# Designed miniproteins, single chains, continued (5): the designs that were tried, part 73

Each design is a single chain, and the fold is of that chain. pLDDT is the mean over its residues in the fold that is shown.

## One batch from the design tools (miniprotein)

Design m18527
Fold by ESMFold2-Fast:
Structure m18527 (fold): chain A 97 residues (1-97)
Amino acid sequence: MTVEVSSEEELLNLDPKGVTKIIFKDITKLSDASVNKLIEMAKVNPNLVVDLSTITEISDENFEKLLNSGLTFVNVSSKLSQEQLRKFAEWYATTLP
């Protein structure tokens, strides 16, 4: 099931069972709590896909945690830092075919 999440509260209260894809609507920032929730959901559903196209604010530490979580990521915002975009490109080259 694809789920559109429009607030951090919706994400934190989301039941990960049966969720195959997460899309963020009107969310531009991922907090520590949001990142930890996504990592926890990956343990329940290792095939979980997350669309990061709207996310423009995330710490470098949390971005690294997400990339190393085992989650599959599609789309990233061009508004991320050059270092974050470089790390995503490296992750993509080593993790996805």
Scores: mean pLDDT 81

Design m18528
Fold by ESMFold2-Fast:
Structure m18528 (fold): chain A 115 residues (1-115)
Amino acid sequence: DEAVEVVRIAYGWARTILQIERMLEPDEAIRKQLEEVLREVEERERELIERVRREGLTPEEALELVRREAEELLAELEERGVDPRVLEAVREAFRAGLGMGEAFVNIVNKKHSFL
């Protein structure tokens, strides 16, 4: 399921970046916030995969949905008063994840256009 793979790639890279940020963070309060955000990201990934499967989305539609859900998460974290350093880490993590998801979609489309 290529649409599910888009979600897994985008969130997998985002989680990897956030784990690196947490590992290298010297501030204990920021590390705790990053750990809490990581748990929320894992739960959102699971819910999004179920939605993509249920709705039969295309890889392109799944990528757009990941982008919208990432924007919603960032808005919710900002509204909750999460530290700006954590917000920046989450923004950079999803920027990287979305970039990898887009690369995957482009490869899929290229392969399908030659069939």
Scores: mean pLDDT 89

Design m18529
Fold by ESMFold2-Fast:
Structure m18529 (fold): chain A 102 residues (1-102)
Amino acid sequence: MKSIVVVAYDEKEGEELKEILENELGAEVEGVVVASDFNGDFEALLEAVKEAVAASSADNPVIVSMLDDPAVLERLGEYAGRPVVGLKSLDLEEIRKAIEAA
């Protein structure tokens, strides 16, 4: 079972992605980080993702991000020290392919 930390734009998107990951793909969601909570403070977002990864009970969580800008994804992976996959939509097949490749 894959262990996942979710990064979403807003709380609704984060909850929808968590439900798909847990109910459709059998993944364990260790935490959800909502970008809108940080009011554009990207450094605070990076710290929250790093803390969610550190608080994970799994040794090797994957970060799944709805923030799909390549520069954002690179910085998330660098700062948290974990693989990051970006999603363009909440399409089940896109999500499945992304997490299976991680």
Scores: mean pLDDT 81

Design m18530
Fold by ESMFold2-Fast:
Structure m18530 (fold): chain A 81 residues (1-81)
Amino acid sequence: SASAVEALQIAADWALEELRAWLESEEDPDKARAKAEHFRRSAEALLRDLGRELDVPEAVVDALIAAFREEVDRLLAEHEA
């Protein structure tokens, strides 16, 4: 079985791919940003809940969420280019 940290990374990667698919389907930039922000908040909450359930240290969860936020911002920038 995957380690707890690996499980969180897999969940984050899966969430990013789902966001990419949502952005590809949205033609309105304002709606795309609103969807991405709502998705980001929901995904961050889920990652924090999973981190607590799996006893991952808070510092590690915070670092994963920070990286996730940067990647969401990157996807939004690419979509608006």
Scores: mean pLDDT 79

Design m18531
Fold by ESMFold2-Fast:
Structure m18531 (fold): chain A 65 residues (1-65)
Amino acid sequence: SDETLERVAKELGVSVSTVRKVLRLDSQGVKLSDIAKELGIEKEKILEALVRIGVLELEAAVRKV
């Protein structure tokens, strides 16, 4: 969801395109440390982004049940 990506981007102080790139690299099995190095973002922030996206998508799914 674009709204989910916009919220996470705002919380991390990065662009939505950066959040989308994190998701693409993660989906390709790239390690968090390698994603962090490529994007110049702390590994902990990459992990927080992925967790936050997962929580928001799960909340959206539960509300539709």
Scores: mean pLDDT 79

Design m18532
Fold by ESMFold2-Fast:
Structure m18532 (fold): chain A 68 residues (1-68)
Amino acid sequence: ASEEELVAAVKAAVPGLTDEQARTVVETYLANRDASEGEQVEAIMAATGLSEGQAVAALDAIEDVVAA
């Protein structure tokens, strides 16, 4: 999947995200894709300030695109 496709998926999953926040989520995921899902969620929260629920929703959206 393209990075633009991943950014679009994150923005659709988490209403109100800026383009910068959505890009940071995608970049954080790509840097941590060898980590566990829990570690990826923690990394996204630390990088963006999103809640756990928002970080989980963003990660799920990314994984749905990557799995397709």
Scores: mean pLDDT 82

Design m18533
Fold by ESMFold2-Fast:
Structure m18533 (fold): chain A 72 residues (1-72)
Amino acid sequence: MSMLKEKEAKLNKAFETLLADVKRQHPDDEELIKRLEEHIKKQREEAKKTGDFDKAISEAALYKSELLGEAS
């Protein structure tokens, strides 16, 4: 398998997990959910254009940490 395809799969899984977790914790926060969906779309398109999936994965992890308060 291509290394880039593996990184793309990791990025997609990270975004799916993040979106599911946010919807679970904040189901009534339509603005937050919409902003997150727009952020995911933008990051996915950027990663595809630049080929820099590592940057997008790192940014998704930081965003998840800040939104869900899981990191110390």
Scores: mean pLDDT 74

Design m18534
Fold by ESMFold2-Fast:
Structure m18534 (fold): chain A 92 residues (1-92)
Amino acid sequence: MEVIEKAKELLKEQIERAEKRGNDKAVQTLKDTLEFLDSLPEEVKERLINTPDEQLPALIDELVKERGLTPEERLNLISVAYLISKAREELK
């Protein structure tokens, strides 16, 4: 759970930076990613947290197939996986 909270903090920092720049398009995209992360089942969040960086691409492909994700949702999942990877590194 700490990894997810850290990933959300990193995403909120990105939102604040985009807001300060007046980049409304980036703000909306980042907010969509945050909503996507919050909407993920706990089981999926746990799988992302416990998957090493080198295996994340394979996990993303599996989740896309299992959940019937759209191309846009796949991009959000990639963003979430990247944020989780960064959160894990910062919590070491």
Scores: mean pLDDT 82

Design m18535
Fold by ESMFold2-Fast:
Structure m18535 (fold): chain A 61 residues (1-61)
Amino acid sequence: SEEEQERLRRLILEMFLNDMTPEEVKAVLTELGREDTADQAAVAMTGIEEIKKRVEELKKQ
């Protein structure tokens, strides 16, 4: 459901903010039975690091 997807997304972000790597988050999601989401979450989290760098550069212009 959308509610479950939103909760899962927040959990992933929270784990990432606590210094977990995309691979570690993938492992946790697999343990929770969310293998279908684990790969997508890892890719998205890897992209977030690149986005954060781009945003910082854009703010400097």
Scores: mean pLDDT 67

Design m18536
Fold by ESMFold2-Fast:
Structure m18536 (fold): chain A 66 residues (1-66)
Amino acid sequence: SRDQYIQQLTKLTNEALENMITDPEKSKEYLEKAKQLLIERHPGQGQLQSGWLDEGLKLSKQNALK
């Protein structure tokens, strides 16, 4: 269902945030899974709406390097 989709997406993004500093590779994996889930759910619109996940991946990488 849509609610289960939102719950799973939220879980993946929260786990990515928690691992952003301590395990940036694991954080990246969670964000990539979240992006894949978004694309699978919305094949035509997922690409347009995944931009915020790309920014999240970029920020995670930048924070890991500082």
Scores: mean pLDDT 68

Design m18537
Fold by ESMFold2-Fast:
Structure m18537 (fold): chain A 67 residues (1-67)
Amino acid sequence: SAAEQAAVAASAAGEAARIAEELTGKEPESVSGEAEGLNKATGTVVVDGKTYTFEGDLEKGEFKLVE
């Protein structure tokens, strides 16, 4: 459902923000998340003018920084 995809997108945004803050020691300037079905998500975070993108399966713990 749209609500389930919105929840996954929100989780991706939150997880990406958490990882980016751990990597940089700084609060994110902007955060967004997208869900592709229930098992694949993308999170995008901007910290200090630099963009960090994360992709993967949140349920499997396979959510990683994309180079």
Scores: mean pLDDT 79

Design m18538
Fold by ESMFold2-Fast:
Structure m18538 (fold): chain A 67 residues (1-67)
Amino acid sequence: MVEAARKAAEAFRKYAETQDPEAWEEGVRYLREAGVEVDLDKPPTPEQARAMAELAEGLARYLEDQA
């Protein structure tokens, strides 16, 4: 779960930089593997993607502390 959350953060950062739809799909997939239910089929704005990256990174740190 921790690794999945970190990979989600990396993918969302890549989407914020490149706006690559595959990076968004990768981020959503890893976020779901980390235990977050997300139903996002359409890529958001770069600003929203940056917010998702920060959220996923925070989740990874939280899961590390709980383990």
Scores: mean pLDDT 75

Design m18539
Fold by ESMFold2-Fast:
Structure m18539 (fold): chain A 85 residues (1-85)
Amino acid sequence: SKEELLKQAKEKLEEAQRLLREAGELSRKANALRKQGDELYKKDKEKGQAAYRESEDLMRRAQEKVKEAEEKYLEAGKLLKEAAE
């Protein structure tokens, strides 16, 4: 029982860490596109705006992954409390 709860908690923490790494990758891509968009906007406003929209989409996806990771941390916390009781 306690060992099973600790194992499930560990799996949730590993899932959360994976989601945070994925969010980090999306955030880095979004930041690169934002900077590219700044340079494009100076020469071609429409292309710059398209890069900004793609950057915003990636940032939204990154935030969704962070929220998913937060839920996994909450699930792990509940399992750890049950294991301690």
Scores: mean pLDDT 90

Design m18540
Fold by ESMFold2-Fast:
Structure m18540 (fold): chain A 65 residues (1-65)
Amino acid sequence: MRVVTAVVLPPEPGVPSVTLQITADKAAMEREIERLRATIPASGADYVKRVEAAARAAQELLQEQ
């Protein structure tokens, strides 16, 4: 299993910095996204959605390798 730890986007005002573990394992990736949603307050929901989209794109690239 390949895991990459990355800060995927700069923090927005009122949203804490986030570090996301990107992996080719869909189940592990879904758990990481759930953890992120539980940690970030509702005010950061748009930021979380952008991080989720970027993480899924990165996961597809990892699976193709």
Scores: mean pLDDT 64

Design m18541
Fold by ESMFold2-Fast:
Structure m18541 (fold): chain A 80 residues (1-80)
Amino acid sequence: MQRFLVNVTYEDGRVVPAVAEILDDTHVRVTDLETGQRYTLRAIGKTGSEVAEQLRKGEPVTLYLPGHTLTITVTAVKEL
């Protein structure tokens, strides 16, 4: 499983530390390091391998919660 220490930027501009885990080609699990809350999210138009590659390059990745309009942006600090 590919894992990254990330900063999560919410739509309100709040930034929190989290762990992003690439579960499969469609699912990314994000664990908020302050609350312990976990979310299973999807990337728009990207596979899990493409998400991992963008995170390794330090590029921001937009993730969304299925069935919701809520999106977050994740930027890698380091690969775990």
Scores: mean pLDDT 81

Design m18542
Fold by ESMFold2-Fast:
Structure m18542 (fold): chain A 94 residues (1-94)
Amino acid sequence: SLSWEEIKEKIIAFLDEFAKEHPELAGATEVVKQFLEKYFSESSNPEEAFQAVLDFLESRAAHYEARGDLATAAKLRELAARLKELGKELFEQS
């Protein structure tokens, strides 16, 4: 079983690798890391904190889509989808 701290560390490692593959999203991945660091340390429910991060990424994707930046919106949704899959695996092990 994984501790919540180990789950956070694995998600941060994933975000670092994603930022290397998609440098244009480095700012978005850094904001996600800040949210995870804060909410995993403060929340009695890290899964709810993780869901808040996914909701944030979808809100940003919708913002870029509304501005006609479909490529950035698609990459933010790709990040959210990959994080959602990772979260399912990690939270099942906790």
Scores: mean pLDDT 76

Design m18543
Fold by ESMFold2-Fast:
Structure m18543 (fold): chain A 62 residues (1-62)
Amino acid sequence: SPVLTLEIFLHSLVKAGASPEEIAETALELGRQFNLTPEQVLLAAEKVLDPEHVAAVRERLA
């Protein structure tokens, strides 16, 4: 699943200590590459990210 692949990448970035900005940018870029809707990107983010990181993704999708 492209959504599950995004979850795995986002989780790996968090473990590597990536910034909220870097995580949000990666979520949007991979979402575009996988042809995911904004709702699907947010679902993946909500699954694996803290609320503050989810907020950064949501702001980018607006």
Scores: mean pLDDT 83

Design m18544
Fold by ESMFold2-Fast:
Structure m18544 (fold): chain A 74 residues (1-74)
Amino acid sequence: MDAALQQNATESQLLARIVAAIEAGAPKEELDKLIAEAAKVLGVSPEEVRERARKILAAKAAGKEAAARIAAER
């Protein structure tokens, strides 16, 4: 029995790619494609994939909050 283990590994890889694309400022069409692909593989909605990626980004952002604040200089 390995479906759950493979799903977890695949999910981590797909979410990591989506997070990297978001951080790189990829266009919406590219993000939508990655999200749709991940949703298809994981058997969840694209909205759920987006939310999971957002949670990972939030965790990374917490570690880089100072840099984000500096970048927002007016």
Scores: mean pLDDT 72

Design m18545
Fold by ESMFold2-Fast:
Structure m18545 (fold): chain A 61 residues (1-61)
Amino acid sequence: LSEEQREKLREAAEKAAAGVVAREGKPLTADLVPEAGKQAGERAGVPAEEGEREVRRDSGL
């Protein structure tokens, strides 16, 4: 990924994870990573797999 895409992905991952946490009313868990990752990938214009990696890295999962 380019540096610009990595920055967008990081921001998208934070927003996706925060949205999932707010909806579920609980901390982000591993089973929610695919959903958050897909949302992050769609927002950043990258594959969902890359979104999942960023969400896991940001959340310490």
Scores: mean pLDDT 78

Design m18546
Fold by ESMFold2-Fast:
Structure m18546 (fold): chain A 100 residues (1-100)
Amino acid sequence: MKSLLEQIGSIIRKSLLEAVETGDKSKLDEMKKEVENLIKKYAPEVAEEASEILEKAKELAIQLLEALEAGDMKKAKELAEKLYEKLNELALIIKEAEDK
């Protein structure tokens, strides 16, 4: 079985790519629900903190998609950097939960 972090990373990557390819922002809602369900199942102690980070990451991803659609590459870059920081924060709490 893949690690929790590897499973979460795969879901996030797939959902972000599908959202960019289709313009369907509901893929980001599906991503959040799938990741939250995995964390509740395998690392319930960090579920609340992870849910808060995921909500912020989803908001940044939506804004990033809108900036890309508008051709605002400067704003898209700033939003991508913020999204990367939130996803890294999520990865750290998941790693800490797996390493105990």
Scores: mean pLDDT 82

Design m18547
Fold by ESMFold2-Fast:
Structure m18547 (fold): chain A 96 residues (1-96)
Amino acid sequence: VEVEAARLDTAAGLLIVAADFAYEQGNKEEAISAVEGAVGTLERIADLAGQLSPEDVARALKLAERVLETAKKIGAPQELIDRIEAVRDRLAAVLA
């Protein structure tokens, strides 16, 4: 579970870097697709959150916040922003 979560966290981090790069190159559609991939990865981490250490959950929460910032910056669809906020809230609830 922890190894899986670490791999998912790394994948989401790489996808958000790719989203920022694509947006800077004018490739908004590619940037949105990368954000969608990052969101799906974070949703899988949230599903595992009850089995993760508080440190791993906190790291995923911080990453979800970064993904949300990028999604808003690139003008991602509201549905995608709502999904990121839901993941953020799920991760925050585990830490409470």
Scores: mean pLDDT 82

Design m18548
Fold by ESMFold2-Fast:
Structure m18548 (fold): chain A 64 residues (1-64)
Amino acid sequence: MSGRQLLEEASTLPSSLSVHLLEEAARKFLEEGLSEDEILELGRQAGLSEIQLQTLRLFYEQLK
């Protein structure tokens, strides 16, 4: 799956069940060279909750 597809799948799930998808999305976006702001904007566009956006940010900070 692309990072964007992972975010779209995560948006259809409860935040607790989407953690793995958010980690893989953060990893793929980092490999593409995207910034934190770009990754979070993609998450908002995909319809992620605030909890999911915070999880995505934490993975970005851990993996960068």
Scores: mean pLDDT 83

Design m18549
Fold by ESMFold2-Fast:
Structure m18549 (fold): chain A 72 residues (1-72)
Amino acid sequence: MAQQVRDILRELGSTELAGDGRRGPIETSIDEFAQALKEWVERNQVSEEGQQRMLDAIRDRARQTLEERARE
């Protein structure tokens, strides 16, 4: 879960903010978000199917964001 979320968000950061001096703070925010999601999943004992649905939703949103930014 957490690693897959980090991978998706890093891909967004690389495409949208390539060469941006804010890469360090963005990397920290990605790690914090991924960690919070992992902790929430563990605390609420979310099923593997529930985790997969969350990942799919995150991927769909990330893809839409990338497509919107690419058109600019």
Scores: mean pLDDT 63

Design m18550
Fold by ESMFold2-Fast:
Structure m18550 (fold): chain A 96 residues (1-96)
Amino acid sequence: NEEYVKLQAALSTALVEGNVDEALKLAKELFEKYKDELPEEEALELAFEIEQLEIINADPALTQVEKASETIKKIASYNTLSEEERERIKEKYGIS
């Protein structure tokens, strides 16, 4: 899917550039369009990224540089999520 590949590339670019607003927009678009077509693990990782980007983007105490740093740190923590946290995110975002 050419649109999926382009959205994934754009999301990766936004994350590398520390553009949290654009990254959140692109991640939500990917999730809304493709969540039911993605493997469960990929949909869960994307949902986790969306939740973290929303928290970081809404934090008035963080500068743009700090938001970029926190985004990298939080996304890297995906593989350390507990079973309980994974199930919470699945329920919140409608992943089966």
Scores: mean pLDDT 84

Design m18551
Fold by ESMFold2-Fast:
Structure m18551 (fold): chain A 94 residues (1-94)
Amino acid sequence: AHHVELDEETIKELEEFVKKYLLEKYKVPTTEELVKYIEEKAEELSKKEGIPFEEAFERVSKATIAELQGLVFEKLGDLEAAEEYYKLAEEYRK
C-alpha cells in the first residue's frame, strides 16, 4: 500500500478538530494531558503482555484515536461509521 503524505494544513485541521473535541467531551485544554493518559495505559499494557513500550503506546494511541473518531461520528449522526471505529478501537486493545 502507498503511504499518503499528510500536508501541514491537514495536520493543523486534525489538531484543531481533536482539541475542540477534547474540550467538549473530556474538558481537557491540551492534547498533552491526553498523551499522559495514553502513556499510563501503554505502561500497563506493556507490563501485562510483556511487549515493548513503543508497541503498547502505538496500540493504545490507535485505540484511543479510533474511539474518539467513533464518538465524533456518533455526534454527527453517522452511527454506521461510529460503530466501525468503535470496533477498530476494540481490535487495537486486543
Scores: mean pLDDT 70

Design m18552
Fold by ESMFold2-Fast:
Structure m18552 (fold): chain A 102 residues (1-102)
Amino acid sequence: SEAEEAAKKLGSTDLDEVVEAIRVLLKDPRAVELAKPYLKSKNPLARFAAWVVLYAKGVTKPEYSVGALFAAYLLPKEDIDAILDTVPDEELRRYLRLAFTP
């Protein structure tokens, strides 16, 4: 399925592929199930992207956020901003941008 192919690309080191993967996943009811394994990825971009997918779908458990916070510290601001721009809710997107901007 399109969502399963997008989930594979969520683990990419290419920002554009990860951004597109998030946009596809956020339209699928299996987004949380498909993204959740990437919370344990050694790739910080994939960990942050997976957390953003979960958070945008209302899965805000603190234990999922720890790995994402460390991943954000390892990423350039431009990557963080690009990932956060995929969040469809404008208020949530603004909140998250403030949380990751000094």
Scores: mean pLDDT 85

Design m18553
Fold by ESMFold2-Fast:
Structure m18553 (fold): chain A 78 residues (1-78)
Amino acid sequence: ADAEVLAYHRALQAAAAPAMEAALAAGDELGAAEIALAVQRESLARAEALGASEETLKLLRGGVEEGEREIARLRAEA
């Protein structure tokens, strides 16, 4: 389960990379952060569906929490 979840997470990151790069090139840090958070949320949903370990779930939940904090920070700066 964990290996499949992490492989899926890497595949989502690779698929999202062009959109994130385009957002950053345009100066859209908030858009890039929102794309990153969407990847983290999808990876967490997949991990929960596949019955990933508590360690993997904590890692992915941490990624979601970090993404939410970054978006809140960027919105506060706007």
Scores: mean pLDDT 84

Design m18554
Fold by ESMFold2-Fast:
Order: sequence, then C-alpha cells, then structure tokens
Structure m18554 (fold): chain A 70 residues (1-70)
Amino acid sequence: MKEIIELVKKLLDESSYNLFLAAIESKDPVIRDAMLTVLKAEVHLKLEKGEISEEEYKKVMEAIEKVRKE
C-alpha cells in the first residue's frame, strides 16, 4: 500500500493524488469505484498528452486496479 501511494504521489498531480487518497478512505464501493474511474480518465489523459510514459501509465493502472479489488 505505501509503495502504491508513493508511486501515485510521484507520477500524478496533487489533485489526482488527493482523489486517490479519498478513494482509499471511502467505505462505499460505489463512490470508491466512481473516484477510481475519474482517476483512470485523468491518468489516460496524461498519457495522451505525453506527460507520463507508457511504463508509468501501466504501473499506475495496476496500482489503481489493486486498490479497486480491495
């Protein structure tokens, strides 16, 4: 968990990082999934803009998916 949090903090903006923290803290699976869906869209947009590499994108997506599976 700590390694995933540090990875998201390093690769994403403060706004996206705060959204990720809110998703982890959410006890409602519907709200959590909605927050993670928004985060995935933001990460994809960063990849399209060339702000992150495909390798970094893959690592972040794997991290989000691990959080989603609880």
Scores: mean pLDDT 74

Design m18555
Fold by ESMFold2-Fast:
Structure m18555 (fold): chain A 100 residues (1-100)
Amino acid sequence: AADNTLAAMRAVVEAAGVDTAGLSDDELALRAARLVAEEAIERARRAEAEGKGEITKVGEEMRLMATMVDVYLLEKAGKISEEAAKEAIEYLREAMREIR
């Protein structure tokens, strides 16, 4: 389960054009959380400009919450540090606040 979560996070980071070969699990989780947060804010803003904001905001909020759960489970599985999990969750919470 935790290894599958890290593989999914790696795919997100690689899709953004970042080489993951040199990243620790902590660094990977932080990069993935930051990218998910930045993408959620951008998608919400684009959808609002097109008059489709409400349904997109709900979808992005659910994605941010799912990512917070994934980060929590990685910490509990001992795959990432408590400090990395805390920082990752803070990025995701900030994105939740920006999405209105």
Scores: mean pLDDT 83

Design m18556
Fold by ESMFold2-Fast:
Structure m18556 (fold): chain A 81 residues (1-81)
Amino acid sequence: SLEEIEKLREEAKKKGEEGLKSKDAEEVRRYAEEIKELTQRLVELGGRDPAHADEAMKAALEAEKYYREVEEKARELEKEK
């Protein structure tokens, strides 16, 4: 559903923003994994709801961008430990 896609999109954005503000390597790693799961759910929704496939794909691409940024930050923080 469109409502579910929008909810997951907002969750990924919130986790991305919180992950980028954190200085704790374990917390940032957790946010990266959670965003990865949300991205996968958005891809699955696009496959199961053809009427909203474009919205789901756009949301998944946005979540993937947050995942890459938070994942990179996690790697950098992990190297400092």
Scores: mean pLDDT 84

Design m18557
Fold by ESMFold2-Fast:
Structure m18557 (fold): chain A 81 residues (1-81)
Amino acid sequence: AEFVRKYVLENLEKMEERKKLTEPEKIIEALEEYKKFFEELYEEDEKEGLLDTEEKKKAFEEELKEMDKEIEELKKRLEEE
């Protein structure tokens, strides 16, 4: 949970930095890349038994859902504008 949270915070900082760019498509690409990396990390951690508590699993799943929602919202705004 702690390492996942730290990684998410780093991702959020990078997203805020990139949101200041004039190319929102690059922000979406970055978010999709981080989501993919996050999914791979989850699978490796599950295999290694690092997700040994329900709290850690829920934290990881919740972060993935938040990332997916952010990507969808950005794509929708880009299409509507």
Scores: mean pLDDT 68

Design m18558
Fold by ESMFold2-Fast:
Structure m18558 (fold): chain A 83 residues (1-83)
Amino acid sequence: GSEATARAVAAMLMLVGLSIDPNATAEDIARAVELLIEAAREHPLPKSMLERFLKIARDLAEKYGSTPELEAALKRVEELLAS
């Protein structure tokens, strides 16, 4: 199976859905980010994909407000990019 690919696609679709949802919350964004982190831990993801995801997630965090959980999740994506 392509479990990591499926998780990464699911995370991206979730993030895109949240970008057009007027009722989306910071915890919803954090959930999408955590799903991407799970995918990256199973198999390496392209850095360009991680960078694009992080940019969109940060934009949404600015829109909905940041939480400690969301900030921690975003920092983990930054760590994956730095590795």
Scores: mean pLDDT 81

Design m18559
Fold by ESMFold2-Fast:
Structure m18559 (fold): chain A 87 residues (1-87)
Amino acid sequence: ISEEIAKKAEEMVKRLMEILKNAKSVEEAEKKIEELAEEYGLSKEITERLKEAARLYLESEDEAVKVGAVLLMVGEVLDEALAKAGL
């Protein structure tokens, strides 16, 4: 059970990182995050937080802010995975 949840969370994080690396604009990243959220059945609240983290990553030139945005995304994905697991 936990291994399946961990794999799904890892897959989501990998896809989010690919969106951040390949997105040419904040709008493109937000649209791809919305598509990912629909595919994985994420809540509106989590989806909006992921979009905010993507905006911080793409609009900031500060490496520390970019790292913080990635950690925020990972946290949101893990929180959602744990919530769906009843944890």
Scores: mean pLDDT 79

Design m18560
Fold by ESMFold2-Fast:
Structure m18560 (fold): chain A 57 residues (1-57)
Amino acid sequence: MAVERVREGAEAKDAGLAMTALTEAGVKVSEEIGGRILFGGAAGDAVTAEKAAEEAL
């Protein structure tokens, strides 16, 4: 059992990095939606303002 986990970790090393990035993006989106429900849209407004400022550059 332990040997199998170590081997899976080594083989999935590069694939794990890509999967982690995708999972992290998904979790962040879920937290932003949750924030809007809890705080009535405050998080969404802040994110929109930041992106608008970036485009102005």
Scores: mean pLDDT 44

Design m18561
Fold by ESMFold2-Fast:
Structure m18561 (fold): chain A 76 residues (1-76)
Amino acid sequence: SMDDIRAKVDQITEKYTKQVVDAVRAGDYDKMKEILKQFLKELNEIAPDEPILVVSSLLRIVGEAVQVELELRRKA
């Protein structure tokens, strides 16, 4: 069902958001890019027929990475 797909997408998004935040905090942008590639791959495997959900989830994790980077720059 769509609710089951959304639940799986939310679980994967939470997992990868934590990894992306850790990479950004470490200044490891190459690792961040690799994590984002793996995230997109898993999203397409879980929700191959839901392009809007895939794009929205990708934008959410990228937005979180940007917010963390901006916060780190404000503290410098």
Scores: mean pLDDT 84

